# Designed miniproteins, single chains, continued (6), part 6

Each design is a single chain, and the fold is of that chain. pLDDT is the mean over its residues in the fold that is shown.

## One batch from the design tools (miniprotein)

Design m20190
Fold by ESMFold2-Fast:
Structure m20190 (fold): chain A 77 residues (1-77)
Amino acid sequence: AAAARALAAELAGKGTEEDLYLALAVHELVQGLERNPATAEETYARFREAAARAARDLGFDVERVLAVLDQTWAAYR
């Protein structure tokens, strides 16, 4: 997913802690999906829930985090 990797690079370049978190989350999600394509939907559902909790605990915008992950999932499909 070249588009998802480009998004991760752009987010990392913005320099905020939330943007760095999103860049890492997008990268890890894509790696997980590519590693186990047969269980991709289950992997995404589990990752999405874990990322939402982490974002909440860190005080980040949970809706923005979920929107970026949903875009990454759509780009993978």
Scores: mean pLDDT 76

Design m20191
Fold by ESMFold2-Fast:
Structure m20191 (fold): chain A 62 residues (1-62)
Amino acid sequence: LLSRGEEYEKLGEEAKKKGDYRKAAEYYSRAAFAYLEAGDTERAQELGLKAEEALRKAKEAE
């Protein structure tokens, strides 16, 4: 029902809500690449930033 980008974005949001920032970063990164492949560079950039933020939080938990 969702595009690949939307599917990964949703999975990233769910992982973030559960506090799993490592998985959130992975899914946001996958969403960013899916949007980039679809030509949606603005959303790709947004999801890329979300992936970086989630990755920072994951490292902070170490």
Scores: mean pLDDT 81

Design m20193
Fold by ESMFold2-Fast:
Structure m20193 (fold): chain A 97 residues (1-97)
Amino acid sequence: MTPEEAARLAAAAIRALRTAGETATMHASDPGMAEQARGAAETMVRIVKRALEYPEGRRVADEGVRQLREVAEANPDMAELFLEAAERVEKLAEEAE
């Protein structure tokens, strides 16, 4: 994989992560959508895990942690779900180093 290909994959992963984060925020605001919010958080973790297989994956992981913590701060009632997902992302990033 070329550095240019890795950079493009990281940019695509960050865009996908933003979309998943927006979905997580929408669902986190509704207690009836807890399973959908969990699904969005799992999608964010999956995006990061895939990105960590390539160069620049740490940048995607850092963005993922930031977005998950922002969702948790905005939605205290579901904060544990998103903070656990952020911790999983941090652990994946450390294991990839």
Scores: mean pLDDT 82

Design m20194
Fold by ESMFold2-Fast:
Structure m20194 (fold): chain A 73 residues (1-73)
Amino acid sequence: PPPSDKEITVSMAYIQIGVGNVLEKKGKLEEAIESYRKAKELAETVKDDPEAQELAELAEKKIKELEEKLAKA
């Protein structure tokens, strides 16, 4: 069967986390923050899913970390 809407959304959140990680390693911190924000928004759409909750928490932590790095630069 085709993947559920929740499975698709979680997969999209994973992709955005991956994109953010690559951008972060390239020093593109503003673009990385944007990707992590997209991941958080996608993950927060999925309720009652521990995996989605973990992705949202990870994305939020990364956003705060990178915003702090930009503020110090």
Scores: mean pLDDT 82

Design m20195
Fold by ESMFold2-Fast:
Structure m20195 (fold): chain A 97 residues (1-97)
Amino acid sequence: SREAEELLREAEERIRRAREYIKEGKLEKALEALEEAIRLAERALELGADPERVRRLLEEVRRLALEVMKKAGDNREIILRAIGLVLRAIGVLFELE
């Protein structure tokens, strides 16, 4: 459970960094941070992390991935990666229910 808590804190820090990258227009770095946040959240969930905290984190990842997609313009690679993140977050959220 302590390991799960530390993974959740790291995931939350990755989300904070993703918000800053989005603000700076660094969309690829934002996607990398969000991808890492989902990976950490999935691992934390496997280790018995609070499902409600994981849910809130995944909802924030989904929201930020949609924001990246809106800012991507015509960059198909960024749009597809953002869509993939939204789908992955929804998939994990569905498993929590």
Scores: mean pLDDT 87

Design m20196
Fold by ESMFold2-Fast:
Structure m20196 (fold): chain A 92 residues (1-92)
Amino acid sequence: SLEEEIARRKRELRERQVRALDKAYEFMKKNLPYLEEKYKRGEISKEQYDKFKKRLEVLEAFRRMRRGEPLPDDLPQEVIDEARKLLEQVES
């Protein structure tokens, strides 16, 4: 039916979004030590390093929320809000 086709397409879109976010997380996690070293050497700005860490924290929080795991109470509200926005987009 049309309803079944729409439901299938929505599931496929969500699956693609989750896979893209997982790939981004793995890439960023792998590259974190490299960026940390560059930051310590003064080769990248604090702003660039902070943006990278914030994005990684958002992706980690998103992954925890998808698993039904509680988030640390000390996470910045901005990180929690961005992770909830991602969750809403893929699980709405």
Scores: mean pLDDT 83

Design m20197
Fold by ESMFold2-Fast:
Structure m20197 (fold): chain A 70 residues (1-70)
Amino acid sequence: MSKELLEKAEEAIERGDYEEAAKLARKLAELGDYESALELLKKVVELAPDNKELRELAKEIHEKFIEKIN
């Protein structure tokens, strides 16, 4: 669990910086913390549903997670 990354992502979301929040989620996934990464991406997509780049990133991370566990 990466508390600092989660806190930074939450602050970015509060500022409307969804790209930074998504970047932090990708870093969590690269570290193997897929649960936190997917949770952040779901929250960001809910807050910015019109952002196609965020939806594509969420799909990519989810796909990698599924491949990793199979």
Scores: mean pLDDT 76

Design m20198
Fold by ESMFold2-Fast:
Structure m20198 (fold): chain A 55 residues (1-55)
Amino acid sequence: DKLVEEALKLGEEAGRALRAGDAAAMGEYGQKAVEAGIKANDEEAKKRASRLAGG
């Protein structure tokens, strides 16, 4: 659950970076969101993280 929350927070950070025009930070947070989702070992968390990192 904590890893799922971390993945979601990292995705939100990626979204904030995108809105601020910080492509580098967006990519970094998006990548970390995917990694956190994988670590959570939860299919839904992986899907959420991948959408945030890919979009």
Scores: mean pLDDT 72

Design m20199
Fold by ESMFold2-Fast:
Structure m20199 (fold): chain A 73 residues (1-73)
Amino acid sequence: MKEEAIEAAKRVQELLDEGKVEEAEKLTREAAERFGAEKVLEEAKEKFKSIKDKAKRTAAGAYAVAKAAVEAA
């Protein structure tokens, strides 16, 4: 479980590094659903709404989801 959350976060970062922001955002939402962290993702979006760069906001959201999943396991 913790490893799967970390792997999902790494995959999101790989997609962002490749410029695949839309795919990274989709994977972040899927990870939030899988790990029961959808509310954490929504709260992260609210906290990071000042970040205008969509890729940076997506990375911050993915990190929040991964951290919540690791802490819950």
Scores: mean pLDDT 76

Design m20200
Fold by ESMFold2-Fast:
Structure m20200 (fold): chain A 64 residues (1-64)
Amino acid sequence: SLEAEVLRALADMYMSLADIAEKKGKFKEAAELYRQAADLYRQSGDVEGATEAEKRAKELEKKA
């Protein structure tokens, strides 16, 4: 559906923001952005995207 496509696009944007934050060493902020992306992927029905974003958040939480 169009709604799912919009949510997925928003999730992709949060993934990009999280990657930028991670590259700047802002691990806590990056983890929060990855968690937001995971929630949006789940709402869009993208279980694989949600799982990947969640894993990245957990990895960064160990560094922060």
Scores: mean pLDDT 87

Design m20201
Fold by ESMFold2-Fast:
Structure m20201 (fold): chain A 64 residues (1-64)
Amino acid sequence: MSKEELIERTEKIVEEAKKEGLLTPDQLSQMEQVLEAIKNSKDLTEVENLLDSVEAMVRILRKR
């Protein structure tokens, strides 16, 4: 997967979580910081790990 595809996937996950009302203001800020880290990273492995972290957080929030 390209960096552009990973960014798009992350943005979609964050947008869906926002629409579902799953995120507190602090959690929203945290996810936006992770998205900026993904955009600024030069390491695809780091980008993948950050995306996995976002997906895991949303999964945990959806269980509650």
Scores: mean pLDDT 77

Design m20202
Fold by ESMFold2-Fast:
Structure m20202 (fold): chain A 118 residues (1-118)
Amino acid sequence: MITLTESGGGTVPEGGSQTLTGKVSGTDLSKSVVSWWREAPGKPLEGIASLSADGKKTSYAPEVAGRVTISRDFANNTAYLNLSNLKKEDTATYYTMVFSPDANNALAFGEGTELTVV
């Protein structure tokens, strides 16, 4: 079973920066696609950043392009989302998603971490 634990949310000022972390258990991130998704109040769940299993391809949603960076640490089996130049529209619950083709196409979301931009 894949388990994801997010942290790094909280209340942050507009124009500030924040790093969110997603600790992964039950799968190896070196063989998995990792992405970050968010659900803002009154809006659908949207994917904002992804990193391919080989680490060679990144993708960012247009509304966050240039302001976010996705990365991973194999030694700690952890995914990161660095957010800069925060806007009030970045207020959302942020989720790590892992897709593991080698683990029978397993897909898992974490419980989320809440970010409020003031």
Scores: mean pLDDT 83

Design m20203
Fold by ESMFold2-Fast:
Structure m20203 (fold): chain A 71 residues (1-71)
Amino acid sequence: SSVSQEVARETARKLREIGDEAEKWLTENKDKIREAIDKALEESRRRGLSPAETARLAVERVKKTMQEAEE
């Protein structure tokens, strides 16, 4: 779907902005990134969010998962 592709593209773009540590984590945790995107898409469907807003939620979920993994 075009929405899922746009959200994935925007999420990847925003995660690249975090730097080298994110790139390594992304490569090792592709399943968790997909889960974060899927959960953001579900929330988006419920709340009527734009692809950009949905990508922001996905990035926030990924950042929380990365933080939890460091503990």
Scores: mean pLDDT 76

Design m20204
Fold by ESMFold2-Fast:
Structure m20204 (fold): chain A 87 residues (1-87)
Amino acid sequence: MKEEAEKLNKEGLEYLKQGKYEEAVKKFKESIKLDPNNAESWANLGIAYLKLGKYDEANQYFARSLELDPNNSFLLDYIRERAREEV
């Protein structure tokens, strides 16, 4: 159900904010199993893998997110926030 997928995605984001990247990965994967067309969940999974230093996997998940939504505002917002933090 979409509501359950959204709940799992939000739980994953909470783990991501806490630096619990492996737990975040598990929640995002569960969300994707329920709603595999949710570009945001794929982008979040990519971010979690990036934080774990797994760059190849992160790139694959980002590519999937962009395939589903080429104008992915969530991924673009993440890139903008990172650029702001580096300056």
Scores: mean pLDDT 76

Design m20205
Fold by ESMFold2-Fast:
Structure m20205 (fold): chain A 72 residues (1-72)
Amino acid sequence: SKSEAARYFMAGAIADVAGDYETAAELYEKSAELVKDDPEFARELYTNAARAYEKSGDKEKAEQWRKKAEEL
């Protein structure tokens, strides 16, 4: 649900602020899977996941999620 998506988004934001970028990216991914019917929110989450993966050093996943954001 969107409420569950909001929970994952908030948890991801907390992890991001804490510098736990890999956990932040995974939480943003989980949030995005729950809001497939909301392309604008999904795009924001895909962009946040891509940025978090880039900061964690996972350039391959960063590119994957960046492309998903561009396709919405």
Scores: mean pLDDT 83

Design m20206
Fold by ESMFold2-Fast:
Structure m20206 (fold): chain A 76 residues (1-76)
Amino acid sequence: SEEELEKEIYRALADMVLALAVKAGLITPEEAQKIRDLIDEGKYDEAKKLVRELAERHGDLETGRIVEKLLDEMKK
């Protein structure tokens, strides 16, 4: 249950970072939804690849790095 709560916290943090990235105009709502859908499907490596691609395309490597770390923690 502690590990389940920890994963829920990392998921909530990832959702918050994605929502802030959309609000800042760094990614589209559709791109954020694709990342969330991959996470919901347990496809963490695919979500990480998409985050990396979007971060490179938009020049925001720091936000991408934060989301990638959160995905790695959820995968554990």
Scores: mean pLDDT 81

Design m20207
Fold by ESMFold2-Fast:
Structure m20207 (fold): chain A 81 residues (1-81)
Amino acid sequence: ADEYLEKGIKAFLEKKYEEAVQYFRKALEIDPDNELAKLLLVGAYVQLNKMDEARKLMEELIKKYGDKLDELTEKFNSLIK
């Protein structure tokens, strides 16, 4: 289990967005490809009005997964039907 990801999620839920940013950044130092940590970090940056940082991470996520979003959504829906 990624200890920093868990701490970041707890901080985010408690609306401690600056703490959440620090924990998600530490999680990404350990696992740079952690999509959940990147997505939550975007959310925390938006809450802190750090829009440039949020935009850069969101652009990275869209570039990596944008073309696969429809296929992923269809596979997910087929599994839960």
Scores: mean pLDDT 73

Design m20208
Fold by ESMFold2-Fast:
Structure m20208 (fold): chain A 70 residues (1-70)
Amino acid sequence: SKEETLKKVEELVEEAKRLAEEGRLEEASQIVHEAVDILNKAEELSEEEKKKLIKEIQRRVTRAYVLAHS
């Protein structure tokens, strides 16, 4: 379902944020890629919803890294 897809993506985003805060950028990038792949394959989401969510994910993970590493 759409709700299950969004929940799984949110869990991956939180994991990627934690990895980025730890400086584990390769692992954080792999988790972000997994979340983006899930969104791109999700038939329940519109193309506009996918684009907005992908941009939000990238922003959130980047912010987590920057705030932790100045």
Scores: mean pLDDT 85

Design m20209
Fold by ESMFold2-Fast:
Structure m20209 (fold): chain A 60 residues (1-60)
Amino acid sequence: SHMEKEIERLKKKVEEQRKEFEALAAASTDPRQRELWLEVAEGIELITEYMIKKMKEKEK
């Protein structure tokens, strides 16, 4: 379905973005900066899970 295709595209984009934030964390020598990037990476996953759930509910 259209919704399934949109969800798959969203998952792929979020996975790519999460990897970028984790790479930034790994490259950071400042512990506070590293923690910030890891928090952003986790936050984007949680928001995405919520959005996917909302999208599925809207379809049903």
Scores: mean pLDDT 81

Design m20210
Fold by ESMFold2-Fast:
Structure m20210 (fold): chain A 108 residues (1-108)
Amino acid sequence: SSPARIRLTLSHDPSKPPLSEEEKEKIKKELREALERAKETAAEGKTVELTLGNADPEIIAYAVREALRVAAEHGVTLELTHPHTPEVLDAIGAGATAFIEAARAAAA
């Protein structure tokens, strides 16, 4: 069968007001729950699609970090779809860096 896959679609709208801390925490919680369900579905060899619309850079970084963690722990392929704006690319890089540093700390 084809390798299990998580597709994460990210978008950011700079014209929208910044998310409140309460809204950020709600999105982070919903993302964690979605990734746990995605892990189970991917273990069945199915593709799972997750969309984060109009996420700010903090939420994008968090989503990338957690998606990389789940993908690495369960041998699942992660596919990202995102706009190629500096703000989104920097946030993706921050999330990937946070994942790498956590992995290094665990290996030491």
Scores: mean pLDDT 78

Design m20211
Fold by ESMFold2-Fast:
Structure m20211 (fold): chain A 60 residues (1-60)
Amino acid sequence: SKEAERLELLALLLEAVSDSSRFIAERLAATNPELAARLAADAEAARRRAEELREEAEKL
């Protein structure tokens, strides 16, 4: 369905955001640990949301 496709696309975008945020967080850990921690938390939230959306898409 179109809705399942939209959820899968949004999940892919959130995974890309998660990967990018984690990559930046790892590079900033030594120079800006506060920002690194916030980016790591954002990456986890995005990954969890992507998993939820993928589960929703499988039910459609």
Scores: mean pLDDT 88

Design m20212
Fold by ESMFold2-Fast:
Order: structure tokens, then sequence, then C-alpha cells
Structure m20212 (fold): chain A 87 residues (1-87)
């Protein structure tokens, strides 16, 4: 199912973002948002909309703790959407 594949790609992009944050803790919210926007261009449907929304939320963060909160929220949204497709 195409939507499931798009959500799996979005989750992989989030994992890549987490790895970048671990390697480079000084990455700015703007740099993180730009990365997510570029990855979102490769997605379609709800996965694209979710990643674009995530990028907007990331750009508004002012601390590492806020970035981690927004990341966790987005992972949970992907998990919920995938569960709906599998049900």
Amino acid sequence: EEEKEQLEKAEKYLQELVERLIENPDLSPEELAAFVKEKAKKLTGEAKELMLSFAEELAKTKSREEIERVLTKTFLKIHALRAEIEA
C-alpha cells in the first residue's frame, strides 16, 4: 500500500534526523527544519503533510528539549497513522 510505504520513508527520515542530532548537537532549529523540508519533497499524501508540519514546528523550537518533544510527537503520529492503515 502506497501510503504505508510513504509513512515508512518518513519514519526513516526521522531516524536519519535523530542520528544527525546525536552527531551534531549544535545543529540549529532552522537547519533541522530545512533538512525535513527537503525530505518532505520526496514524499506524498499524509506523510508529506505530516513532515511539512513537523518542519514548521521544528523551526519554532528554541531548545534541544523542545526539538526532542516535537520529534517524539511526530514519531507517535506516524505510528498512529500506520496502525490505522494496518487495521
Scores: mean pLDDT 81

Design m20213
Fold by ESMFold2-Fast:
Structure m20213 (fold): chain A 77 residues (1-77)
Amino acid sequence: SDARRREAIRLVTRAANYILQGDFEGALEEAERAGELVGDPEGAREAAEKAIELVQNGESPNDAATLLGRLMGPLIA
């Protein structure tokens, strides 16, 4: 439903904000919740882990947040 999709987008936005703040546990939790709403919690967790890995490897948090949105987009669609 459109309401479920909007809630998933809200949770992904929250996860991205946690990445920007360096709160990787918060990012993983919110991404997984978004994944549960769209029926792919494993894919959502993997997307968040890949985004977090960018920051841990010295990439910018903004690039990591962008990657999270890019990987989560197809799951929410």
Scores: mean pLDDT 87

Design m20214
Fold by ESMFold2-Fast:
Structure m20214 (fold): chain A 92 residues (1-92)
Amino acid sequence: SMNEKLKEMVREFYRLLAEGVSPEEALEKLLEKAEEEEKKKLKEIYKKYLEELEELKKNITEEILKEMEAQRPSLSEDQRIWLDAVLEQLKR
């Protein structure tokens, strides 16, 4: 389905980020194989991710970082992929 394809593209986006690819470059790579409606939704997800990452950068402490890592085993697969993407980008 359309939702399943978009979900897999979002997972690929976060995987690229976790591998150290920049958010802008990761988005560009996904847009190359996306259809127009998927491009719109991917750009919305990208914008939301950047807003969340920027807010985390303003408020992140060693304690918050440890709490986020400690929650990893209780997260869904999609949530873990997202967290790994966030943690890798916070190191930059």
Scores: mean pLDDT 80

Design m20215
Fold by ESMFold2-Fast:
Structure m20215 (fold): chain A 63 residues (1-63)
Amino acid sequence: SEAERRAFIAGVDAIRDQLLAGELSREEARARLAELAAATPGVSPDALANILRQLDDEAARAA
């Protein structure tokens, strides 16, 4: 649903913010994102992999 997708996006944004603030390691962010994806219907492995790649790129840019 749209509400489920919005909640997922908000969760990804929160994980991204914590990663970029240094509150989460890349490994911790990956684990949290995997848990969020497992809790959200319709998130494919490919979508999760793409989000992880984007977070890694953003963390590298922030360093």
Scores: mean pLDDT 80

Design m20216
Fold by ESMFold2-Fast:
Structure m20216 (fold): chain A 65 residues (1-65)
Amino acid sequence: SEAEEYFVKGALLRNEGKYEEAIEYYEKAIELDPNFSKAWAGLGLTYELLEKYELAEKYYELAKK
């Protein structure tokens, strides 16, 4: 699915250290599928890598829906 394609692109960008671009693609995945738990977790992990722990926690909570 298109949401899965955006998620995969986000994960690849995160692995390259391109955190802002990774966030953009995870957000696109969530826009298409708001119940895509892996994409919410991807946002959480990316914000954790940016040391934005409060925001990371928020997105991890959304991933556990």
Scores: mean pLDDT 88

Design m20217
Fold by ESMFold2-Fast:
Structure m20217 (fold): chain A 59 residues (1-59)
Amino acid sequence: MEEDLKEVRELVDLLAEKYGLTPEQREAAIAHGERLLKEGKSLTEVREEVIRLIQEAAA
């Protein structure tokens, strides 16, 4: 889980640079990913949902 959460944080950091996220949007994306990991979602599913959330927030 810790390693998976680190991967989610790294993904959010990259997307924050690409899409110009606010600190609040970045924190929300990380929190969403952490919640999904705790619910037992696969890392692949979590990454897909985090990407969608960030794209929606940047729209």
Scores: mean pLDDT 79

Design m20218
Fold by ESMFold2-Fast:
Order: C-alpha cells, then structure tokens, then sequence
Structure m20218 (fold): chain A 60 residues (1-60)
C-alpha cells in the first residue's frame, strides 16, 4: 500500500489517496471478474492508473 502510494505520486496523481482508492477498487474488480491473484490484479490496476494519469497530463 505504501509502495502503491509512491508509484501513483511518481506518476503525477493530483490526489494520491483518491488514486490509490480507485486502483484498489479496480484491482478488486479484476479479481472478481477474472480470478487474478490479488498481487497481479494490483499491478494491472496500477498500470492502468499510470496510463490514465499520463493521458491526463498530456491533455491538460
């Protein structure tokens, strides 16, 4: 969780706590939908969030 916060902060999230909460919810959805191990689901969710943050930075 501390590691996740740091990664989101480095990616440039405006609200790290909110981004972390969204990543955790997305990871839970991936576990439920695809039966992924939680650790893998978290990694996928973080990658998706990092991509969204990058796209946001380019558009702003």
Amino acid sequence: EEELRRRLEEAGAEDVERALEEALRFAEALVRAFGLPREKALEVALLAMEIDIEAEKKRK
Scores: mean pLDDT 75

Design m20219
Fold by ESMFold2-Fast:
Structure m20219 (fold): chain A 63 residues (1-63)
Amino acid sequence: MSAEEIKEEILKEFEELLKTEDPVKAAERASKRVKEALEEGKLSEEQAEEIENQMLGLLLKSW
């Protein structure tokens, strides 16, 4: 998977989790996935930060 595909997959999964789970738990699960991809070398630190910033935006929209 490309970094862009990983980003889209994580953000889509986070949006679905926000519909059914507590926002904090949804964020923890999505952040764990970002960390795993970063540890596997599939994402750069900058790309991981961008994904987390977009997740924060989605979280704020849900509150």
Scores: mean pLDDT 78

Design m20220
Fold by ESMFold2-Fast:
Structure m20220 (fold): chain A 70 residues (1-70)
Amino acid sequence: SADEALIEAQRQELEEIGAPQSIVDEAVAKLREALKIPDGQERDRAIGAIYAEIHKKTGSKLFTHVPVAP
């Protein structure tokens, strides 16, 4: 439920900035896979990489509830 809430929040942010549906779908799929990573540090690194890709494609820096603990 917490993971799905994070994904839904990210989807809404992407829709608010007018990102194409293909970018929204790709980001959601990548986030869903990253959230399945059992190691917290690797999960956080993967999520960070996804946000960096979103920024590169949209020119927008998105803030959401990203885990900050190791």
Scores: mean pLDDT 72

Design m20221
Fold by ESMFold2-Fast:
Structure m20221 (fold): chain A 69 residues (1-69)
Amino acid sequence: GAEVKEEVEKLIEEARRALKAGDIESAQELLKKARQLLADAVENGLVSTSEAARLLAEISELEKEAKKK
Protein backbone atom coordinates (compact mmCIF):
# COMPACT_ATOMS: atom_id res chain seq x y z
CA GLY A 1 0.00 0.00 0.00
CA ALA A 2 2.69 2.54 0.96
CA GLU A 3 4.49 2.42 -2.42
CA VAL A 4 1.32 3.14 -4.43
CA LYS A 5 0.36 5.99 -2.06
CA GLU A 6 3.85 7.49 -2.44
CA GLU A 7 3.63 7.21 -6.25
CA VAL A 8 0.23 8.97 -6.32
CA GLU A 9 1.57 11.73 -4.02
CA LYS A 10 4.65 12.11 -6.26
CA LEU A 11 2.47 12.47 -9.38
CA ILE A 12 0.38 15.14 -7.62
CA GLU A 13 3.55 17.05 -6.67
CA GLU A 14 4.93 16.77 -10.23
CA ALA A 15 1.60 18.02 -11.63
CA ARG A 16 1.70 20.99 -9.23
CA ARG A 17 5.21 21.86 -10.44
CA ALA A 18 4.17 21.51 -14.09
CA LEU A 19 1.27 23.95 -13.51
CA LYS A 20 3.65 26.41 -11.83
CA ALA A 21 5.93 26.16 -14.91
CA GLY A 22 2.96 26.75 -17.28
CA ASP A 23 3.08 23.20 -18.70
CA ILE A 24 -0.68 22.58 -18.65
CA GLU A 25 -0.57 19.54 -20.96
CA SER A 26 1.99 17.68 -18.81
CA ALA A 27 0.09 18.63 -15.64
CA GLN A 28 -3.17 17.22 -17.07
CA GLU A 29 -1.46 13.94 -18.06
CA LEU A 30 0.17 13.59 -14.61
CA LEU A 31 -3.19 14.21 -12.90
CA LYS A 32 -4.92 11.64 -15.14
CA LYS A 33 -2.23 9.07 -14.25
CA ALA A 34 -2.57 9.90 -10.53
CA ARG A 35 -6.36 9.42 -10.74
CA GLN A 36 -5.99 6.07 -12.53
CA LEU A 37 -3.41 4.78 -10.01
CA LEU A 38 -5.56 5.95 -7.09
CA ALA A 39 -8.65 4.20 -8.51
CA ASP A 40 -6.65 0.96 -8.94
CA ALA A 41 -5.24 1.26 -5.39
CA VAL A 42 -8.77 1.66 -3.96
CA GLU A 43 -10.04 -1.37 -5.93
CA ASN A 44 -7.14 -3.48 -4.57
CA GLY A 45 -7.56 -2.26 -0.97
CA LEU A 46 -4.12 -0.60 -0.97
CA VAL A 47 -5.37 2.72 0.46
CA SER A 48 -8.17 3.56 2.89
CA THR A 49 -11.36 5.30 1.73
CA SER A 50 -10.45 8.40 3.78
CA GLU A 51 -6.92 8.58 2.29
CA ALA A 52 -8.36 8.09 -1.22
CA ALA A 53 -10.89 10.90 -0.63
CA ARG A 54 -8.10 13.29 0.47
CA LEU A 55 -5.87 12.47 -2.53
CA LEU A 56 -8.83 12.71 -4.95
CA ALA A 57 -9.69 16.15 -3.53
CA GLU A 58 -6.11 17.34 -4.24
CA ILE A 59 -6.24 15.92 -7.78
CA SER A 60 -9.62 17.59 -8.42
CA GLU A 61 -8.37 20.99 -7.18
CA LEU A 62 -5.31 20.82 -9.47
CA GLU A 63 -7.47 19.71 -12.44
CA LYS A 64 -9.70 22.75 -11.85
CA GLU A 65 -6.60 24.98 -11.70
CA ALA A 66 -5.30 23.49 -14.99
CA LYS A 67 -8.63 24.19 -16.75
CA LYS A 68 -8.65 27.78 -15.41
CA LYS A 69 -5.28 28.47 -17.07
Scores: mean pLDDT 82

Design m20222
Fold by ESMFold2-Fast:
Structure m20222 (fold): chain A 88 residues (1-88)
Amino acid sequence: MSRAQKIALLATATSIYLVGLEVEGRMSPEEARELARLVLEAADAAEAGDLERARELLERAIERAEAAGAREAAERIRAFREEVERLL
């Protein structure tokens, strides 16, 4: 797979995980939707080569998840960030 395809796959997997937390009642629908949106926007920025924007969006997602008490979401988004950094 290309780097862009790997980033897209990881972003999709992360978004599915966040929706899974909402389905299990461990996160609100509004929070899950917003976090998934930020992760997908960060993936789009990374694929376009805008690494600074990708980092900003992921940092915002992590801070938002932590503020909401969604620790598992914050940890999963951090894992996604580490994977994207490793693919650079």
Scores: mean pLDDT 82

Design m20223
Fold by ESMFold2-Fast:
Structure m20223 (fold): chain A 56 residues (1-56)
Amino acid sequence: SLEEEIRELAERLGVAIDPEAPLEVQAEKIGVMAAIRGDEELLARAVELARRAREL
């Protein structure tokens, strides 16, 4: 599920997320952290997860 994919990506990056926040916000936080670390592949994944969350 989208929620599981977001959680797994957050765990991989070591990013603490608020599970009660909207999925869009969770994915955006992961994207910001990936961008700060210069991880373009993880940033692209986070952007896609945020897009999917916005479609809900």
Scores: mean pLDDT 81

Design m20224
Fold by ESMFold2-Fast:
Order: C-alpha cells, then structure tokens, then sequence
Structure m20224 (fold): chain A 98 residues (1-98)
C-alpha cells in the first residue's frame, strides 16, 4: 500500500524521496535518529509535518497520492525513516549525512 522512490538518501548530494500512498488512512512515521530532520510535503507542495529529535514519531492521516520527504542535517550520522501504513505494511529509507 506504500513505497519509497529510493531506499537511501545521501546528504548533501541527494535531496528528497517520494512516498507513494495507495490507500487513504493513518500512516505512522518513525525517525530512528535525531541527526536529521525530515519535512513532509503533500502533492501540492504544502508542508504537512516535520520529524526531528523532539518529534521522532508522527501519525498522519493521508489521502492516496504522492508525498515528498525532504531530509536535512549538518552533523554526520545515519538515520532510518520507517513508515507503517494502516494495513500494517512498512517501507523504509536510510538517510546518511556525510
């Protein structure tokens, strides 16, 4: 019910990944490490959420469509962003800051 366009994002060179959502419902986003922040944008370019060290887990009610995930970080490290769909399916992307 969900997939990422990429399995890995390397900063500063790689900038974003697309999350495809095939079913409307509640999606839980979990960021494993606060070395990055991840901004989530809808298909119209509106920022709908930010995941960071203070808010590493967010549940968002999403319509079917494409969402853009924009990671940023200035400190070297690695984080995994995991998304769990309403049907229990999961997708993950690894974010590496060099």
Amino acid sequence: SLSFSKTEIVLPGAKEATLTVNQAGDYTFTLSNGVVTVDIYDENGNKIATLDAANPTRTLNLAAGNYTLVPSGTKAGTATLTVTGPDGSTASVTIIVK
Scores: mean pLDDT 82

Design m20225
Fold by ESMFold2-Fast:
Formats: C-alpha cells, structure tokens, sequence
Structure m20225 (fold): chain A 56 residues (1-56)
C-alpha cells in the first residue's frame, strides 16, 4: 500500500513523463496528496492516468 506522499509522487511522475508543464505538475501534486489522504492511492493513480489518456 502506498502512503499519501508516495501516491502523490507517483501521480506527478505520470504527468511529468507525459510532458506536462512543471507549474501544472506542482499544482497537481497538492491535489493528489489531498486525494490520497481522503480517498485512496488507487484513485490518485487512476486520475493521473485519466488526465494523460483523456488528452489522446
């Protein structure tokens, strides 16, 4: 099981790999951390992947 911090970092890593701007990534990190704390790490990773995939 991922900690909220690990989940948030995994989410931003997905966005960074997809080439999103650093400003967007920094903002998303805070959202992912909050999401991981109140929901789950799985929700963060799914949301991050959806953000990348939805652009395709």
Amino acid sequence: SLSPEEAAEAGVAILREAGLPEEVIERARQIFLSMAEHSSAEAVLAFARWMVADAA
Scores: mean pLDDT 80

Design m20226
Fold by ESMFold2-Fast:
Structure m20226 (fold): chain A 65 residues (1-65)
Amino acid sequence: SLKEVAFEIEAIGLGIEAGLSVKVELKDGKMVVTIEGDTERARELAKRILEVGKELGLEVEVHLE
């Protein structure tokens, strides 16, 4: 859907602004986001990405590695 494309663009953009590597995949109707590094900055980014997903009405899962 267009919401999934919008989410992917916003999530990647937020990652670039934070200086963190972000991977976004659609799996079984769920947006799966992987952020490299378990740092405070990565956790803050994860929260922002989850908020974007919530606003767009998407199911989002975030992994820190």
Scores: mean pLDDT 83

